Designed miniproteins, single chains, continued (3). Designs and how they scored, part 50

Each design is a single chain, and the fold is of that chain. pLDDT is the mean over its residues in the fold that is shown.

## One batch from the design tools (miniprotein)

Design m9721
Fold by ESMFold2-Fast:
Structure m9721 (fold): chain A 77 residues (1-77)
Amino acid sequence: AEEKAKKVAELTKEATEKLKDEEVAQRVENLSLQAILALTVDKDEATAAAKLREVAALVRESSPELEEIAEQLDKLA
């Protein structure tokens, strides 16, 4: 859980640094934080997976060039 949460944080940081839309970047950060809290605090892997899929979809929709990051987030879900 903690290892997965760390990887989510790393991928989210990389995505938000490359996203040009600050509103999208903030939304990605908020959803990723919810996923991390679900993994580390709530121990709810189903909620974490759902939030990670939302982050991956948002990254893909907003910046198709970041597909590799979105795929890695989907794999962690």
Scores: mean pLDDT 81

Design m9722
Fold by ESMFold2-Fast:
Structure m9722 (fold): chain A 98 residues (1-98)
Amino acid sequence: SSSVIEELIKKAKEVLEEKKDKIPESTREYILKKIKEVFEKHPDIAKQIASLSDDQQRRILGAVADSIYSMLQNPDLSDQMILQMAYGTIRDGLKKQQ
């Protein structure tokens, strides 16, 4: 549901704010946008993450944020490739928490 995505985006924003000394604001906004796009495209994955503990949710969100930030160092990666790789990181995170 949209409310589940909104709650996860709020947590993602909090996780990214904790990284403000390492990641520039414009880059954090881009990462947040990509996380939101993954959840909107894959609402089942958003629901699965929402069923986890707060600690597990924050670990997955932190890992995907770090992954996207690392991907942004490669200028050859398209916006769509970053989105697909972010989705993969979230899926891998879910598998490790179960």
Scores: mean pLDDT 85

Design m9723
Fold by ESMFold2-Fast:
Structure m9723 (fold): chain A 69 residues (1-69)
Amino acid sequence: KVEEAAEKAAERLVSKGYDPQRAYEIGRKAAELLLEGKTPIEAARELVKQGFSYEEARIAANAAYEALK
């Protein structure tokens, strides 16, 4: 479920010091991009285009991807 993937991505970002609300937002966007058929690398690139840092984008995309397997 996209909600579960977003929560797991948010947990990983929060463990690295990101704000919980922001972490959930990027996590949900990452999960949605992956469900649209994007790879983790493609999802991370799209998040960077939306104004998120490369580190945030990669953490969120990888965490959401593992949750969706």
Scores: mean pLDDT 82

Design m9724
Fold by ESMFold2-Fast:
Structure m9724 (fold): chain A 68 residues (1-68)
Amino acid sequence: AEAEALFERLVAEQDLPEPLRELARKYLSGEMSEEELREELMTVYGFSEADAEALVAGLRELEAAVRA
């Protein structure tokens, strides 16, 4: 519930497309590791390493807040 609320806020603020929303949701739920998320963003979605790391860092901050 709380994780879902924070995820919906992130989606609204960042205007994430559906496939990236699903990846972010899996990461926040613990179904996907940080390394797996970075690789998927770079390999499938064409993100640079810097852009992938920036997105992961933002999600890491939100995940820490949810699990605190």
Scores: mean pLDDT 70

Design m9725
Fold by ESMFold2-Fast:
Structure m9725 (fold): chain A 81 residues (1-81)
Amino acid sequence: MEKRKEEILRRAEEMLEIVKEHGSEKMKEMAEKLLEEIKKDLEAGTEENLLRAEINLGMLEIMAGVVLTVERIEKERKEKE
């Protein structure tokens, strides 16, 4: 259980770091809320809470992917030439 909990938390923190580095303020706030929900679910430690933490991790991974895509689009937009 602890190893699985640590893996989920580590991945969530990695995704949040991407969002913090490249994301907008709104995306950062949403990602921070998802991490807080993940931490609460991991602390509760039931199988149902672990499943919810994995779902929220998946959402955070999607957000990190969106943020990286937006960053690339914004970079291209700033390169008018």
Scores: mean pLDDT 78

Design m9726
Fold by ESMFold2-Fast:
Structure m9726 (fold): chain A 55 residues (1-55)
Amino acid sequence: ATTEQVIAAAAENARSLAADGVEVDPEKIANTLVSAGVIKPEDAPAVREAVRAAA
């Protein structure tokens, strides 16, 4: 998967969780993806922005 696909998937998951009334933390989501090796550290800001905008 590309970094753009990962960002899109994170945003969709955040949108779904927010719709169900679940609290979404953009920083925690981005940091988890970096720690798992799914995205590079330099891509974390883009993930945070996408998740924040979606939730």
Scores: mean pLDDT 79

Design m9727
Fold by ESMFold2-Fast:
Structure m9727 (fold): chain A 70 residues (1-70)
Amino acid sequence: SEFEEYLKKLLQSNLSAPLLIGLLRKEFPELEISEAAAQQIIEEASKLDDLTPLTKKLAEEYEKTKKIEA
């Protein structure tokens, strides 16, 4: 998934929640995500050695609903 691969790259880049949202929406303009959800994703990613389970789950949510909620 293009969304999964791009999200994984962004989460490895130590971005703030507003910047993460801005970059994701440039590539995926249908994406609905709150700053609170983005912040929770960044915090969860910081705890993980392997981002694959998280990015795969979030990609599946985006593909089904176009929304990511925390």
Scores: mean pLDDT 85

Design m9728
Fold by ESMFold2-Fast:
Structure m9728 (fold): chain A 63 residues (1-63)
Amino acid sequence: MAKKEEVRALMAEAVALYESLGMDQEAAGLRAGVESLIADERYDQALALAREALARARALAAA
């Protein structure tokens, strides 16, 4: 998977988890932040942000 597509896939999963938890502001902020980094071609930072958000969303969903 190209890095941009990988970042968007991870972002989509994290956003869906945040939305399922009622965390709509966090979901919107993540989407905006990741897309901003992608627009700046900062794929490593976008990937790190998406991975951190997904790990956090999974931890919250497991609690």
Scores: mean pLDDT 84

Design m9729
Fold by ESMFold2-Fast:
Structure m9729 (fold): chain A 91 residues (1-91)
Amino acid sequence: SLEEAAKLFREAAERIRELAGKASPDDQKVLREAAENLEKAARFAEQGKVDEAISYANKAATAALSIKDEELRQEAVRLIRPAIDALNKAK
């Protein structure tokens, strides 16, 4: 459901902001950008705007892939994937 996707995006955003606290300044900026895009994806999912939600989710995923630290990159991607999967199933 879109409600489940929105919940997962909000949970992912929160956890990614926690990861930012352990990151280098460069990765912290990228992680915060990813979290902001996940929050936007959640908001659009709640409004039933699936295409906009997918757009912002993809921006978050792209930001996560640009993280320099391998462990942080893998963790950020791991947190984002279930939310994107839930959104795609809600179509």
Scores: mean pLDDT 86

Design m9730
Fold by ESMFold2-Fast:
Formats: sequence, C-alpha cells, structure tokens
Structure m9730 (fold): chain A 77 residues (1-77)
Amino acid sequence: MTPEEAYELGRSIAKAALNAGVKPEDSIVAAAFQALRDAGEEGLEAAVKGMSEALNITPEEARRIVEERLPAFLAEQ
C-alpha cells in the first residue's frame, strides 16, 4: 500500500461509515491499522489525513481518535 492508497482508504472508509449512519471511529481504527501494517508510519499519516477530510475534522483530532483506540485494537490481534 502506498501513502496515496492509504489516504483514499481512510477517506473512503470514513465516508462509507457516515453514509451508513454508524459511528466512524470504529471503521477508522481498522483502516488506520491496515495503513500502518501495509505502509508504516507514512501510511498511517496519509490515512489519518483522508479520514479528517471526509469527517470535516482536524487531522490532529482524527489522529487522537486513532491513537486512543489503536492500542486496544492491536491487543485483540
């Protein structure tokens, strides 16, 4: 996965969650983990940027959501 692919992954997942009327935070964490796994820190940063744009929040706010939930998500892997 490239950073460009990670950005589109984050953006599309966040947008899909909003369109489905569900809380985007759950989908965001899964997408962030995939980006981190496949493209490292660059992938994570790109995915967070895509998520923030789709949700109309700041990249810092999107990153906070990921950082707070990612350790618990990783413990389940």
Scores: mean pLDDT 75

Design m9731
Fold by ESMFold2-Fast:
Structure m9731 (fold): chain A 111 residues (1-111)
Amino acid sequence: KYAEKILEKAKELSEVLGDPGVAETVQRMIDETEEELKNAKTDEEKKKYLEAFQEAMDNFVESVKQAAELLPEEQRKKAIALAEEIQEYAKKLVEEALKKIEKGEEIKELE
């Protein structure tokens, strides 16, 4: 599941950066988006929340890449690779959720 992969990579990223707040931030973004999806009345609202999640994840990844520029080369490469994996999983997560909405399938959590 893409959400599990995002959290796995976020925990690895927290270790590389020495900052547990990284994984906590990603967990919070997933939890908040799932709450929004559960409370959404319409498919349009669900699509809006999924789009906002993707934008938030893209911004998070960009911030990590900027912070990584200050790291030694080995740690920088690891941090950037993990950030890019998180971004790719977030993109796939949103794409699959949007496809489910288009098919009339219920979504209440991120996969």
Scores: mean pLDDT 85

Design m9732
Fold by ESMFold2-Fast:
Structure m9732 (fold): chain A 101 residues (1-101)
Amino acid sequence: GEIQNLLNEAKGLLDEAKEALKQGDQDKALDLLSEALELLEKALASNPNLTDEQKQAILELANEILDISKEILKKSDDPTIINKAIALALQAIGLIIDLTL
């Protein structure tokens, strides 16, 4: 129940980030992705004995955050956006490593 609610909220923020990106708002997209990643980190930190299904769900969302961050990084020439995208990509990589090692 509780973990599923965090995952659903993170997914909702991802969907909002994708919409912001379609509207050309890379800064808003990165802020929404950062909020989604924090919810995933909270789910992992609060639940040290996650099921395989829960770990897979977090991993899939973290990989999607990473992919969107990479996409923003490839398309932006704004140093502020580039720095935010790099920071978010590194945070997502850290979470992915924690889930797979």
Scores: mean pLDDT 88

Design m9733
Fold by ESMFold2-Fast:
Structure m9733 (fold): chain A 69 residues (1-69)
Amino acid sequence: MTITGRVRYYVSGGREYVLSSDNPAADGKRLAGESPHGPVLRLSNPAGLFRAFADGEPLREGEVTLTEV
């Protein structure tokens, strides 16, 4: 199933980090294959995500799709 939502996200090194604007995701508890309905957190590298916030890397805002695996 495909789930689409509007969130803020960061792209780094071929990895896409998706954050909810209402729930900023420093929390990497979600693993690949876990697709929540609504706010999205998908982290391949939590350290990279934290670094992006610390270094002022641009966050993008848009629609993202999650596919359940």
Scores: mean pLDDT 40

Design m9734
Fold by ESMFold2-Fast:
Structure m9734 (fold): chain A 79 residues (1-79)
Amino acid sequence: MEERAREVAERVREALLAAGVPEELAEKIAEVVYRSLLEGKSADEIEREMLRTAVALGASPAQLQALAPALAIVEEALA
């Protein structure tokens, strides 16, 4: 589980960086994904935490749209 959670978090980080999300925001969201997966949270719960984290860190509307590929990675990992 821990190895899988780390792999998913790394994929999320890379997807966010590729979409132009700033490194600090991408790292914080990846950390949230990693911790939430270890806690056994559902995809919906993880997605809500990712969005809350982005908003709390001042993400723009364009940066929130850039989260879409990362949200899809989380959904697929927990399918």
Scores: mean pLDDT 83

Design m9735
Fold by ESMFold2-Fast:
Structure m9735 (fold): chain A 68 residues (1-68)
Amino acid sequence: SLSLKEVVEILEDFKKEKGTNKVSPEEFKKYLKENYDLHEVEIDILVEVLKSYGGDLDKLIKSLKSLL
């Protein structure tokens, strides 16, 4: 299972690759499938979490870092 630190790293790497703070759930799902060996259920959970933050990577990253 993914740790919070690993999830933050994934989100920061995705932001760097896209060069933008706002992303679609579809782009994120594709990125996860192409770059990480994750189970489908883990991918679905991460995508739903990003959706709950309106695709705002900075807001999500800040929220998760507050838990570390």
Scores: mean pLDDT 83

Design m9736
Fold by ESMFold2-Fast:
Structure m9736 (fold): chain A 86 residues (1-86)
Amino acid sequence: SLQAQIDQLIALGKKNAQAIIEKERNNRTEDLVKQRDAAAAQVDAIMAQTETLQDLVDQAQQAIANNDTIMTSMLGSVIEGYRFVS
């Protein structure tokens, strides 16, 4: 169900966000900052093109399929935000 997918994506996003924060704390590398900035730009583009929560979930599932942990984290946070507005 869509709700089960949303719950899974939020949980995975929170897990990935925690791992990214720990890496940033321990390794102030320019590469991690650039990857995060690029992912943020991609999320903004997805948000501009997304008409429904289902489309956003589909984008997050694609990020998982691509093993993009930064994108999965960011999209999970956005999806959680939409869940609490309704």
Scores: mean pLDDT 73

Design m9737
Fold by ESMFold2-Fast:
Structure m9737 (fold): chain A 93 residues (1-93)
Amino acid sequence: SEEELKAKLDELAEEVLEKAKELKKSGTSKADPVYAEGLRRLAGMAEKAGASQEAVEKLLEAAELVKELSQEQALELIEFASERLEEIGESLK
């Protein structure tokens, strides 16, 4: 249902932001801007899929935090977000 999709996207946004904040505590800051742009594109995809405004804002906050992560941490975060978004898409089949 639309409500279930929205709830899953809200959960994804919260998990991604929490992981970004955790990685920032241990990271050496200098990720390539392309990783932040990747998360901004994911936020746009989530919005088009029916994510709440709060979920989109959390994903954009995570994208801003990416600039303070290492490249390895930024890649890990992008891969985590992409995998979770794909799982949500598959669960709707």
Scores: mean pLDDT 77

Design m9738
Fold by ESMFold2-Fast:
Structure m9738 (fold): chain A 78 residues (1-78)
Amino acid sequence: SLRERYEAAIEQARRDLEWLKENSDKYSKEDFQKILETEVPLLLELAKHLESLGLTELAEEARELAEELKKFIEEKLA
């Protein structure tokens, strides 16, 4: 179903964040900046889209992942 596809996308984003945290030493400041400029806005747009579909719980998960990713990268860029 469409819902299952969004659930899978959120789970993949979560796994990607976990991988990034475990492998942060393999990334340059330029790499982190690119992720901040691309992946964070994409997660926020996904959250907005999910909210418009009435998938409020998934929208909140996407928003939470976006915030966690942003905070992690901002820490690495400090």
Scores: mean pLDDT 88

Design m9739
Fold by ESMFold2-Fast:
Structure m9739 (fold): chain A 78 residues (1-78)
Amino acid sequence: SDSLRLMRQGQDAFNQGDYDSSISLYRQALRLTPSSNYGLLSGIYQNLSDAYRQLGDLDSSQYYQQLSQQYLQLQQQS
């Protein structure tokens, strides 16, 4: 899917230390991800949290970590 491709490109950018490009690609993946796909949403939010942490933006990192955990719980209840 397009969302999975963008997520993979974001992971590649993250591994190269390009955290700004990684965040942009993950945000694009979020826009293409159905609201019911809790597992993929959890994963993308976790990746956003990791990228913001690398940039030293701990507030954004914590925000996305909490969203990741919320969607993980929804997936486990479904």
Scores: mean pLDDT 90

Design m9740
Fold by ESMFold2-Fast:
Structure m9740 (fold): chain A 81 residues (1-81)
Amino acid sequence: NPLLDMMLLAEQGRQARDLGYNQGASPEELKQVFRQNDTPEVRRRAEREAATLQAGMDTAEAGASEAEARAAGRATRARLR
């Protein structure tokens, strides 16, 4: 069911973002949320979320605000879409 698969991947994306942004997980740890079904599409989504978190972390490490870090993450996600 493509709709159910999309909803599941969206939920896994939310869980991965919570782990990274709220619980301090690394981009590598975040990718593990997606590894239950190892397909090229799931791997692409995992890489996109990991890159998004990394961009946010790099921005925050440079002393930017949380809003700026989240904006950097969104820009990276849009670029990798």
Scores: mean pLDDT 70

Design m9741
Fold by ESMFold2-Fast:
Structure m9741 (fold): chain A 74 residues (1-74)
Amino acid sequence: SMDEERETLLLALRYEIQYLETFKDSPEAEEAKKLIEEAKELLRKLENGEISVDEARKRMDELTKRIKELEAKL
């Protein structure tokens, strides 16, 4: 259902934020901080119903690509 998909995205966003916080000691810490801020804003908008689940999934996919680019620099 849409509610289950929304809950899954909220959980995924929370885990990605926790993961990005582990980059404290990397040269890429500033980029990780920017991704955390974007992920938190997406989480807020999704929780408040300011964006659709489909829009949130698209934004999550974009964030995931940027996280993989960050990982490639480690």
Scores: mean pLDDT 82

Design m9742
Fold by ESMFold2-Fast:
Structure m9742 (fold): chain A 80 residues (1-80)
Amino acid sequence: SLAEILRVIRRAVEKNGGTLTLEQLADVLMELQVQGIVDHRLMQLILQLAEEELRRRGVTTLTFGQIAAIVRRAVAQSAR
């Protein structure tokens, strides 16, 4: 569920000092994929949107709020 995805990401953000790099986000999403919470396509879409957001902002890390917005958008686009 969306709530499970966001809970795991929030915990990872907290453990990494308040932000995640693209690589750290990829690691979290791979864990969620192994647990069956996200499929490979949703993971790829989240990472694509996160890379676009990093580029748009000119930063190397994203806050939980920024990642949550990306995940919500990705889930909406991956209608099942």
Scores: mean pLDDT 87

Design m9743
Fold by ESMFold2-Fast:
Structure m9743 (fold): chain A 55 residues (1-55)
Amino acid sequence: ALTPEQQAQLEARLPELEEAAKEMGRVLGFSDDSPVVKGWFEMLLEGEIEALKGQ
């Protein structure tokens, strides 16, 4: 569970994480709707949550 402050920080970064996953997909020839791109976004999201918990 995240605190309200951590949740706000996460929500502020969601567009950056989404764009990072899409950009990686585009470089490797995957569409933005690809399951691969969605998997990368999930991985980035998990990393961000763990970083916030570590603060």
Scores: mean pLDDT 79

Design m9744
Fold by ESMFold2-Fast:
Structure m9744 (fold): chain A 68 residues (1-68)
Amino acid sequence: MTAAEAATLAADAASSGDVAALATALRAFSSLGYITAEEKTDGVDAFKSGDGSATGLALATAASKAAS
């Protein structure tokens, strides 16, 4: 998966609330180096605690870096 593909997946997943696609996007961005493994783990933990805003922030940050 390319950075552009991951950014598109993240945007679509965030818009549709597709949690499996959100997890896939986080993993892809971590593998591509746009977020750290620590940031990925924090995003997953935030989601588990019901803090979707922290997960969304991690995805938005990764998508911004991939798009620039």
Scores: mean pLDDT 65

Design m9745
Fold by ESMFold2-Fast:
Structure m9745 (fold): chain A 63 residues (1-63)
Amino acid sequence: MLEEYYQLGYEYGRRLALQGRSLAEIVADVTARARAAGLSPEKQQALLQGAVEGALAVERERR
């Protein structure tokens, strides 16, 4: 369950980073969407961690 939210966040964060969104913008967007969707704190955390890691993976690929 939580791993699925991490993977969803990872793909989403990676996509936004590829579109040129900053890490701060990605964090804000994911946090707002998870809250609006009524996700539990654990699911919100998994989504956010995934999104951060996805965005950082894109930055590492650009090095």
Scores: mean pLDDT 82

Design m9746
Fold by ESMFold2-Fast:
Structure m9746 (fold): chain A 97 residues (1-97)
Amino acid sequence: SAEEYFLEGLKALDNLDFKAAIEAFKKALELDPTFEEAALMLRFLNGELIKPDEEEKAQEIINLADKNGFERTSSILRSRIQEQLETGKQLEPLVSP
């Protein structure tokens, strides 16, 4: 069910429901604290820089979103990664703190 909450998070992001997405990813981590993909998504949606060793995992998440037809999710992730690569800076959180 940690994987089920992770998919709910990706689906919520596809609906532009950023608060629901964050809540779902937090639930995934509550069920499996070692769920690296869920932890990465929470940091990434908060605008934190993806580390070079995390790029492969970020691409796996994008591929999972594409496989499930979450085209907006994959577009958001690709756009934010591209922005970070071009600027080298943290981005604004998708949900205001």
Scores: mean pLDDT 81

Design m9747
Fold by ESMFold2-Fast:
Structure m9747 (fold): chain A 86 residues (1-86)
Amino acid sequence: SVEELMEYINELADRATRLEIKALNDPSVPKELRHEVIMVSAEVATLLIHASVLARYKTLTEEEMKKIKEKAEELDKRLRELEKEM
């Protein structure tokens, strides 16, 4: 459902924020890793805005939902890999 998809993306955004806070507070985190965390967080924020706009204007078609879900799953995988390194 749209509600489940939005909840999933919001969970990804929360996790990205927690990783950014951790990276900023841990001086042992390499600059390259910190940059990756910031970039993934930016992509999650962009996806959340995109999904929110489509949902608001009732233009969230099955095709768009599929693409958004696939991108969310890609970002989830990237976040899991970063979480293991942090």
Scores: mean pLDDT 86

Design m9748
Fold by ESMFold2-Fast:
Structure m9748 (fold): chain A 65 residues (1-65)
Amino acid sequence: MKDIELDAVKAMALIAQSAGIVGIEEKDGVITLTTLEDSEKAKRIAKKLAEQLLKAGAEKVEVVE
């Protein structure tokens, strides 16, 4: 699967923002998660979200600080 439902992306964005993820972008099946600078907690949560996004049908997920 290469597509994620828009509602799932919105729900993940809400959770991510509360966890120090400051940006979520999707382009051509690639999801980019931007974390708050120097936040070890945000990085750990972003990695877990990346696994969930891949399971939900994302083709590729990148985590950026």
Scores: mean pLDDT 69

Design m9749
Fold by ESMFold2-Fast:
Structure m9749 (fold): chain A 85 residues (1-85)
Amino acid sequence: MERYAREAAEGAIEAAEGKKAGDGTKYTGGALRAIGAALDAGIESGSWEGGARVAREGARIAEERGDEEGAKIARKIAEGFEKLA
C-alpha cells in the first residue's frame, strides 16, 4: 500500500506540473498514473476503499512535499473511489 500511495502522489504531482506548463501529455500521463495506483490498490485489497485510502494518502504525501495542486488532484481521485465504495 505504501508503494501505491507514493505512485499516486507522484502521478498527481506530475499532472499538476503538466497543467501549470500547458503540457497535456504530462497532465494526462500523471493523472492516469495516479488513478492507476489507486485502482491497483483497490483490486489488491478487493475493495474500492483501498483505492480511496491510497489516493487520500497520496494527497497527504503531495501536501508534505509542498505540492498543493498535486494534493488537490489526488483528493479528487479519492472522492471518486469513495463514491464507489
Scores: mean pLDDT 83

Design m9750
Fold by ESMFold2-Fast:
Structure m9750 (fold): chain A 81 residues (1-81)
Amino acid sequence: MKVLVLDANKMSFAEAVAKVLEEQPDVVIVYGETEEKAKSAKEGLETGLRARGVDPSKIEFIAAKSKEEAEKLKEELLKKN
């Protein structure tokens, strides 16, 4: 399983879309300064992927409240049975 963690504060949506296309992840975890910002970034990323001909429903998107939560979620997904 490929998991990609994205910082909504540091990455533009164009950079995030390019990273998803390059890495071809199964799961994308987006975190920001607030849960609302992370959810907004997730929505923008899904829109950007659709514009590039990628079906975002094929990728699991998770909004995380912090970088620490995002990294813990990534570790748990990578340890999945």
Scores: mean pLDDT 78

Design m9751
Fold by ESMFold2-Fast:
Structure m9751 (fold): chain A 87 residues (1-87)
Amino acid sequence: MSPFLRAAEEIVRRQLARARASTDPEEKRRAVDHALVAVILAVAEHGADDPGVRRLVEETLAELRELFPEEEVARWEASLRAAEAAS
């Protein structure tokens, strides 16, 4: 695994843990935004076809589906799929 992809996975894990722990909607949104930026940067750096990137995208979306309403997750999924299409 590349050092960049490992760093992105660590950022996502840390930010989604913050989202889970927080009761403040603004802090939850900021944590999700930081996690999504890390995923998008990993897609841009390694390409959407990289197996590690694909795993990171799917694991991130799975965790967001546990934490947030379907409508919010659908918007974030659209952003991640757009990033994959652009890579």
Scores: mean pLDDT 83

Design m9752
Fold by ESMFold2-Fast:
Structure m9752 (fold): chain A 88 residues (1-88)
Amino acid sequence: MSKREIAREVTLAVLKYALKNKLPLSLVSPLTFRILVEVYGWPESEALRLVNEVAKELGLELASRKKAEAIPEELLEEVKEYVKEELS
């Protein structure tokens, strides 16, 4: 699977979590970016580029480092566990 395909699958899992939990969709791309960096170990520049390519495809708001830093750690940990279960 290509890195872009992985970014797409993670974005879709985060989007599913957001819809299920009535989370603002503006958080989907920033959450996906942090998961790709922190869980998958991707370089920040590559993760941001691929997340934003997928976001444009899906009509989602783009991620930025500033938006990603603003995410509450509690929310990030919940989404990480959900993505792990969804993609297993």
Scores: mean pLDDT 89

Design m9753
Fold by ESMFold2-Fast:
Structure m9753 (fold): chain A 71 residues (1-71)
Amino acid sequence: SMEEELLEKLKEKAKEEKELLEKLAKENPEFLSKETVETLLKYLDEILSSKSLEEALEKRNELLTYLLSLA
């Protein structure tokens, strides 16, 4: 179904973002605080553990809200 395809795509993106974040944190520790990295990883892991598209979108919104709070 389209919902299953979208959920898979969101999880693939979250996995890519997690891998990129871990690399960026190792290479540029001054840009990203440990607290920020751990919080972002938490939200990405919540997206990856989501069982439905609705849950994944809710977790994605929580991640975006956190990112906006850093501005």
Scores: mean pLDDT 85

Design m9754
Fold by ESMFold2-Fast:
Structure m9754 (fold): chain A 76 residues (1-76)
Amino acid sequence: MTPGQQMTQMTQQYMQASNQIQDQMISQGYSQSQIDQVLSQLGRVYRDSMQQGRDTGDYDGTRTSFNQRISDIQSS
């Protein structure tokens, strides 16, 4: 996969995770401020991962790490 394709895939995964977390937390009765806090954490993970990919050129390793970090947030 090209770096551009890897970045597009990471963006899609971020958007999917964001939507899933928002829907799940709303269904569980969490407040908007609690939802915003979790979404803010996801946004930081996404930005850090995109920067790591640019800094290292290792988009495969970065994407694997990014997926793990999203999974960790979703399991918390």
Scores: mean pLDDT 80

Design m9755
Fold by ESMFold2-Fast:
Structure m9755 (fold): chain A 89 residues (1-89)
Amino acid sequence: AATLTVTVTLASASDATIDSIILALQAALKDEAVTNASASLNTASKTLTITVTFASAAAASAAAAKLTAVLSALKAAGTVSSYSISIST
């Protein structure tokens, strides 16, 4: 098993911005072997932390690549200010 932690700094802590990010990330992960997922928001820092657990390190690595592509596009669009992705095994 492997855990993927995604930390996203939002341009705005609005519900619309948060919903758009979550929907984009869910779409990116739709074909991945996700065993658990959780999200937490800190509105003061505009930071969204998403933790996703996968059955394998290979699935987590594939998911990280897909999420990087989505988050880089959201950053270019101005929805996301910055992001980081880490994998723990």
Scores: mean pLDDT 79

Design m9756
Fold by ESMFold2-Fast:
Structure m9756 (fold): chain A 92 residues (1-92)
Amino acid sequence: SMAKDLLLRAAEILIELAEKLGDKELLERAKKLRREIEEAETDEELLELLERLEELLLELEEKLKDGSLEEQIKLGIAALLLAVARLLLKKS
């Protein structure tokens, strides 16, 4: 599934950002979400996991608002990946 591949890529970026931030709780949440996405078999499950990734992204955006240009670009890429995945999942 293209949507699943986009969610996995977004989760990978959020893992990198949480690791760089040193936030072990956010890192654990990101890693758990990546595992749940890998195990998801339905578009309905992927949509629920997408909403949880969007929540994690918002928390990382707030914590990294004074971050580097590289971190801001990665946040933007993750947001775009989630937006495209949402469009694909809603058109199924």
Scores: mean pLDDT 88

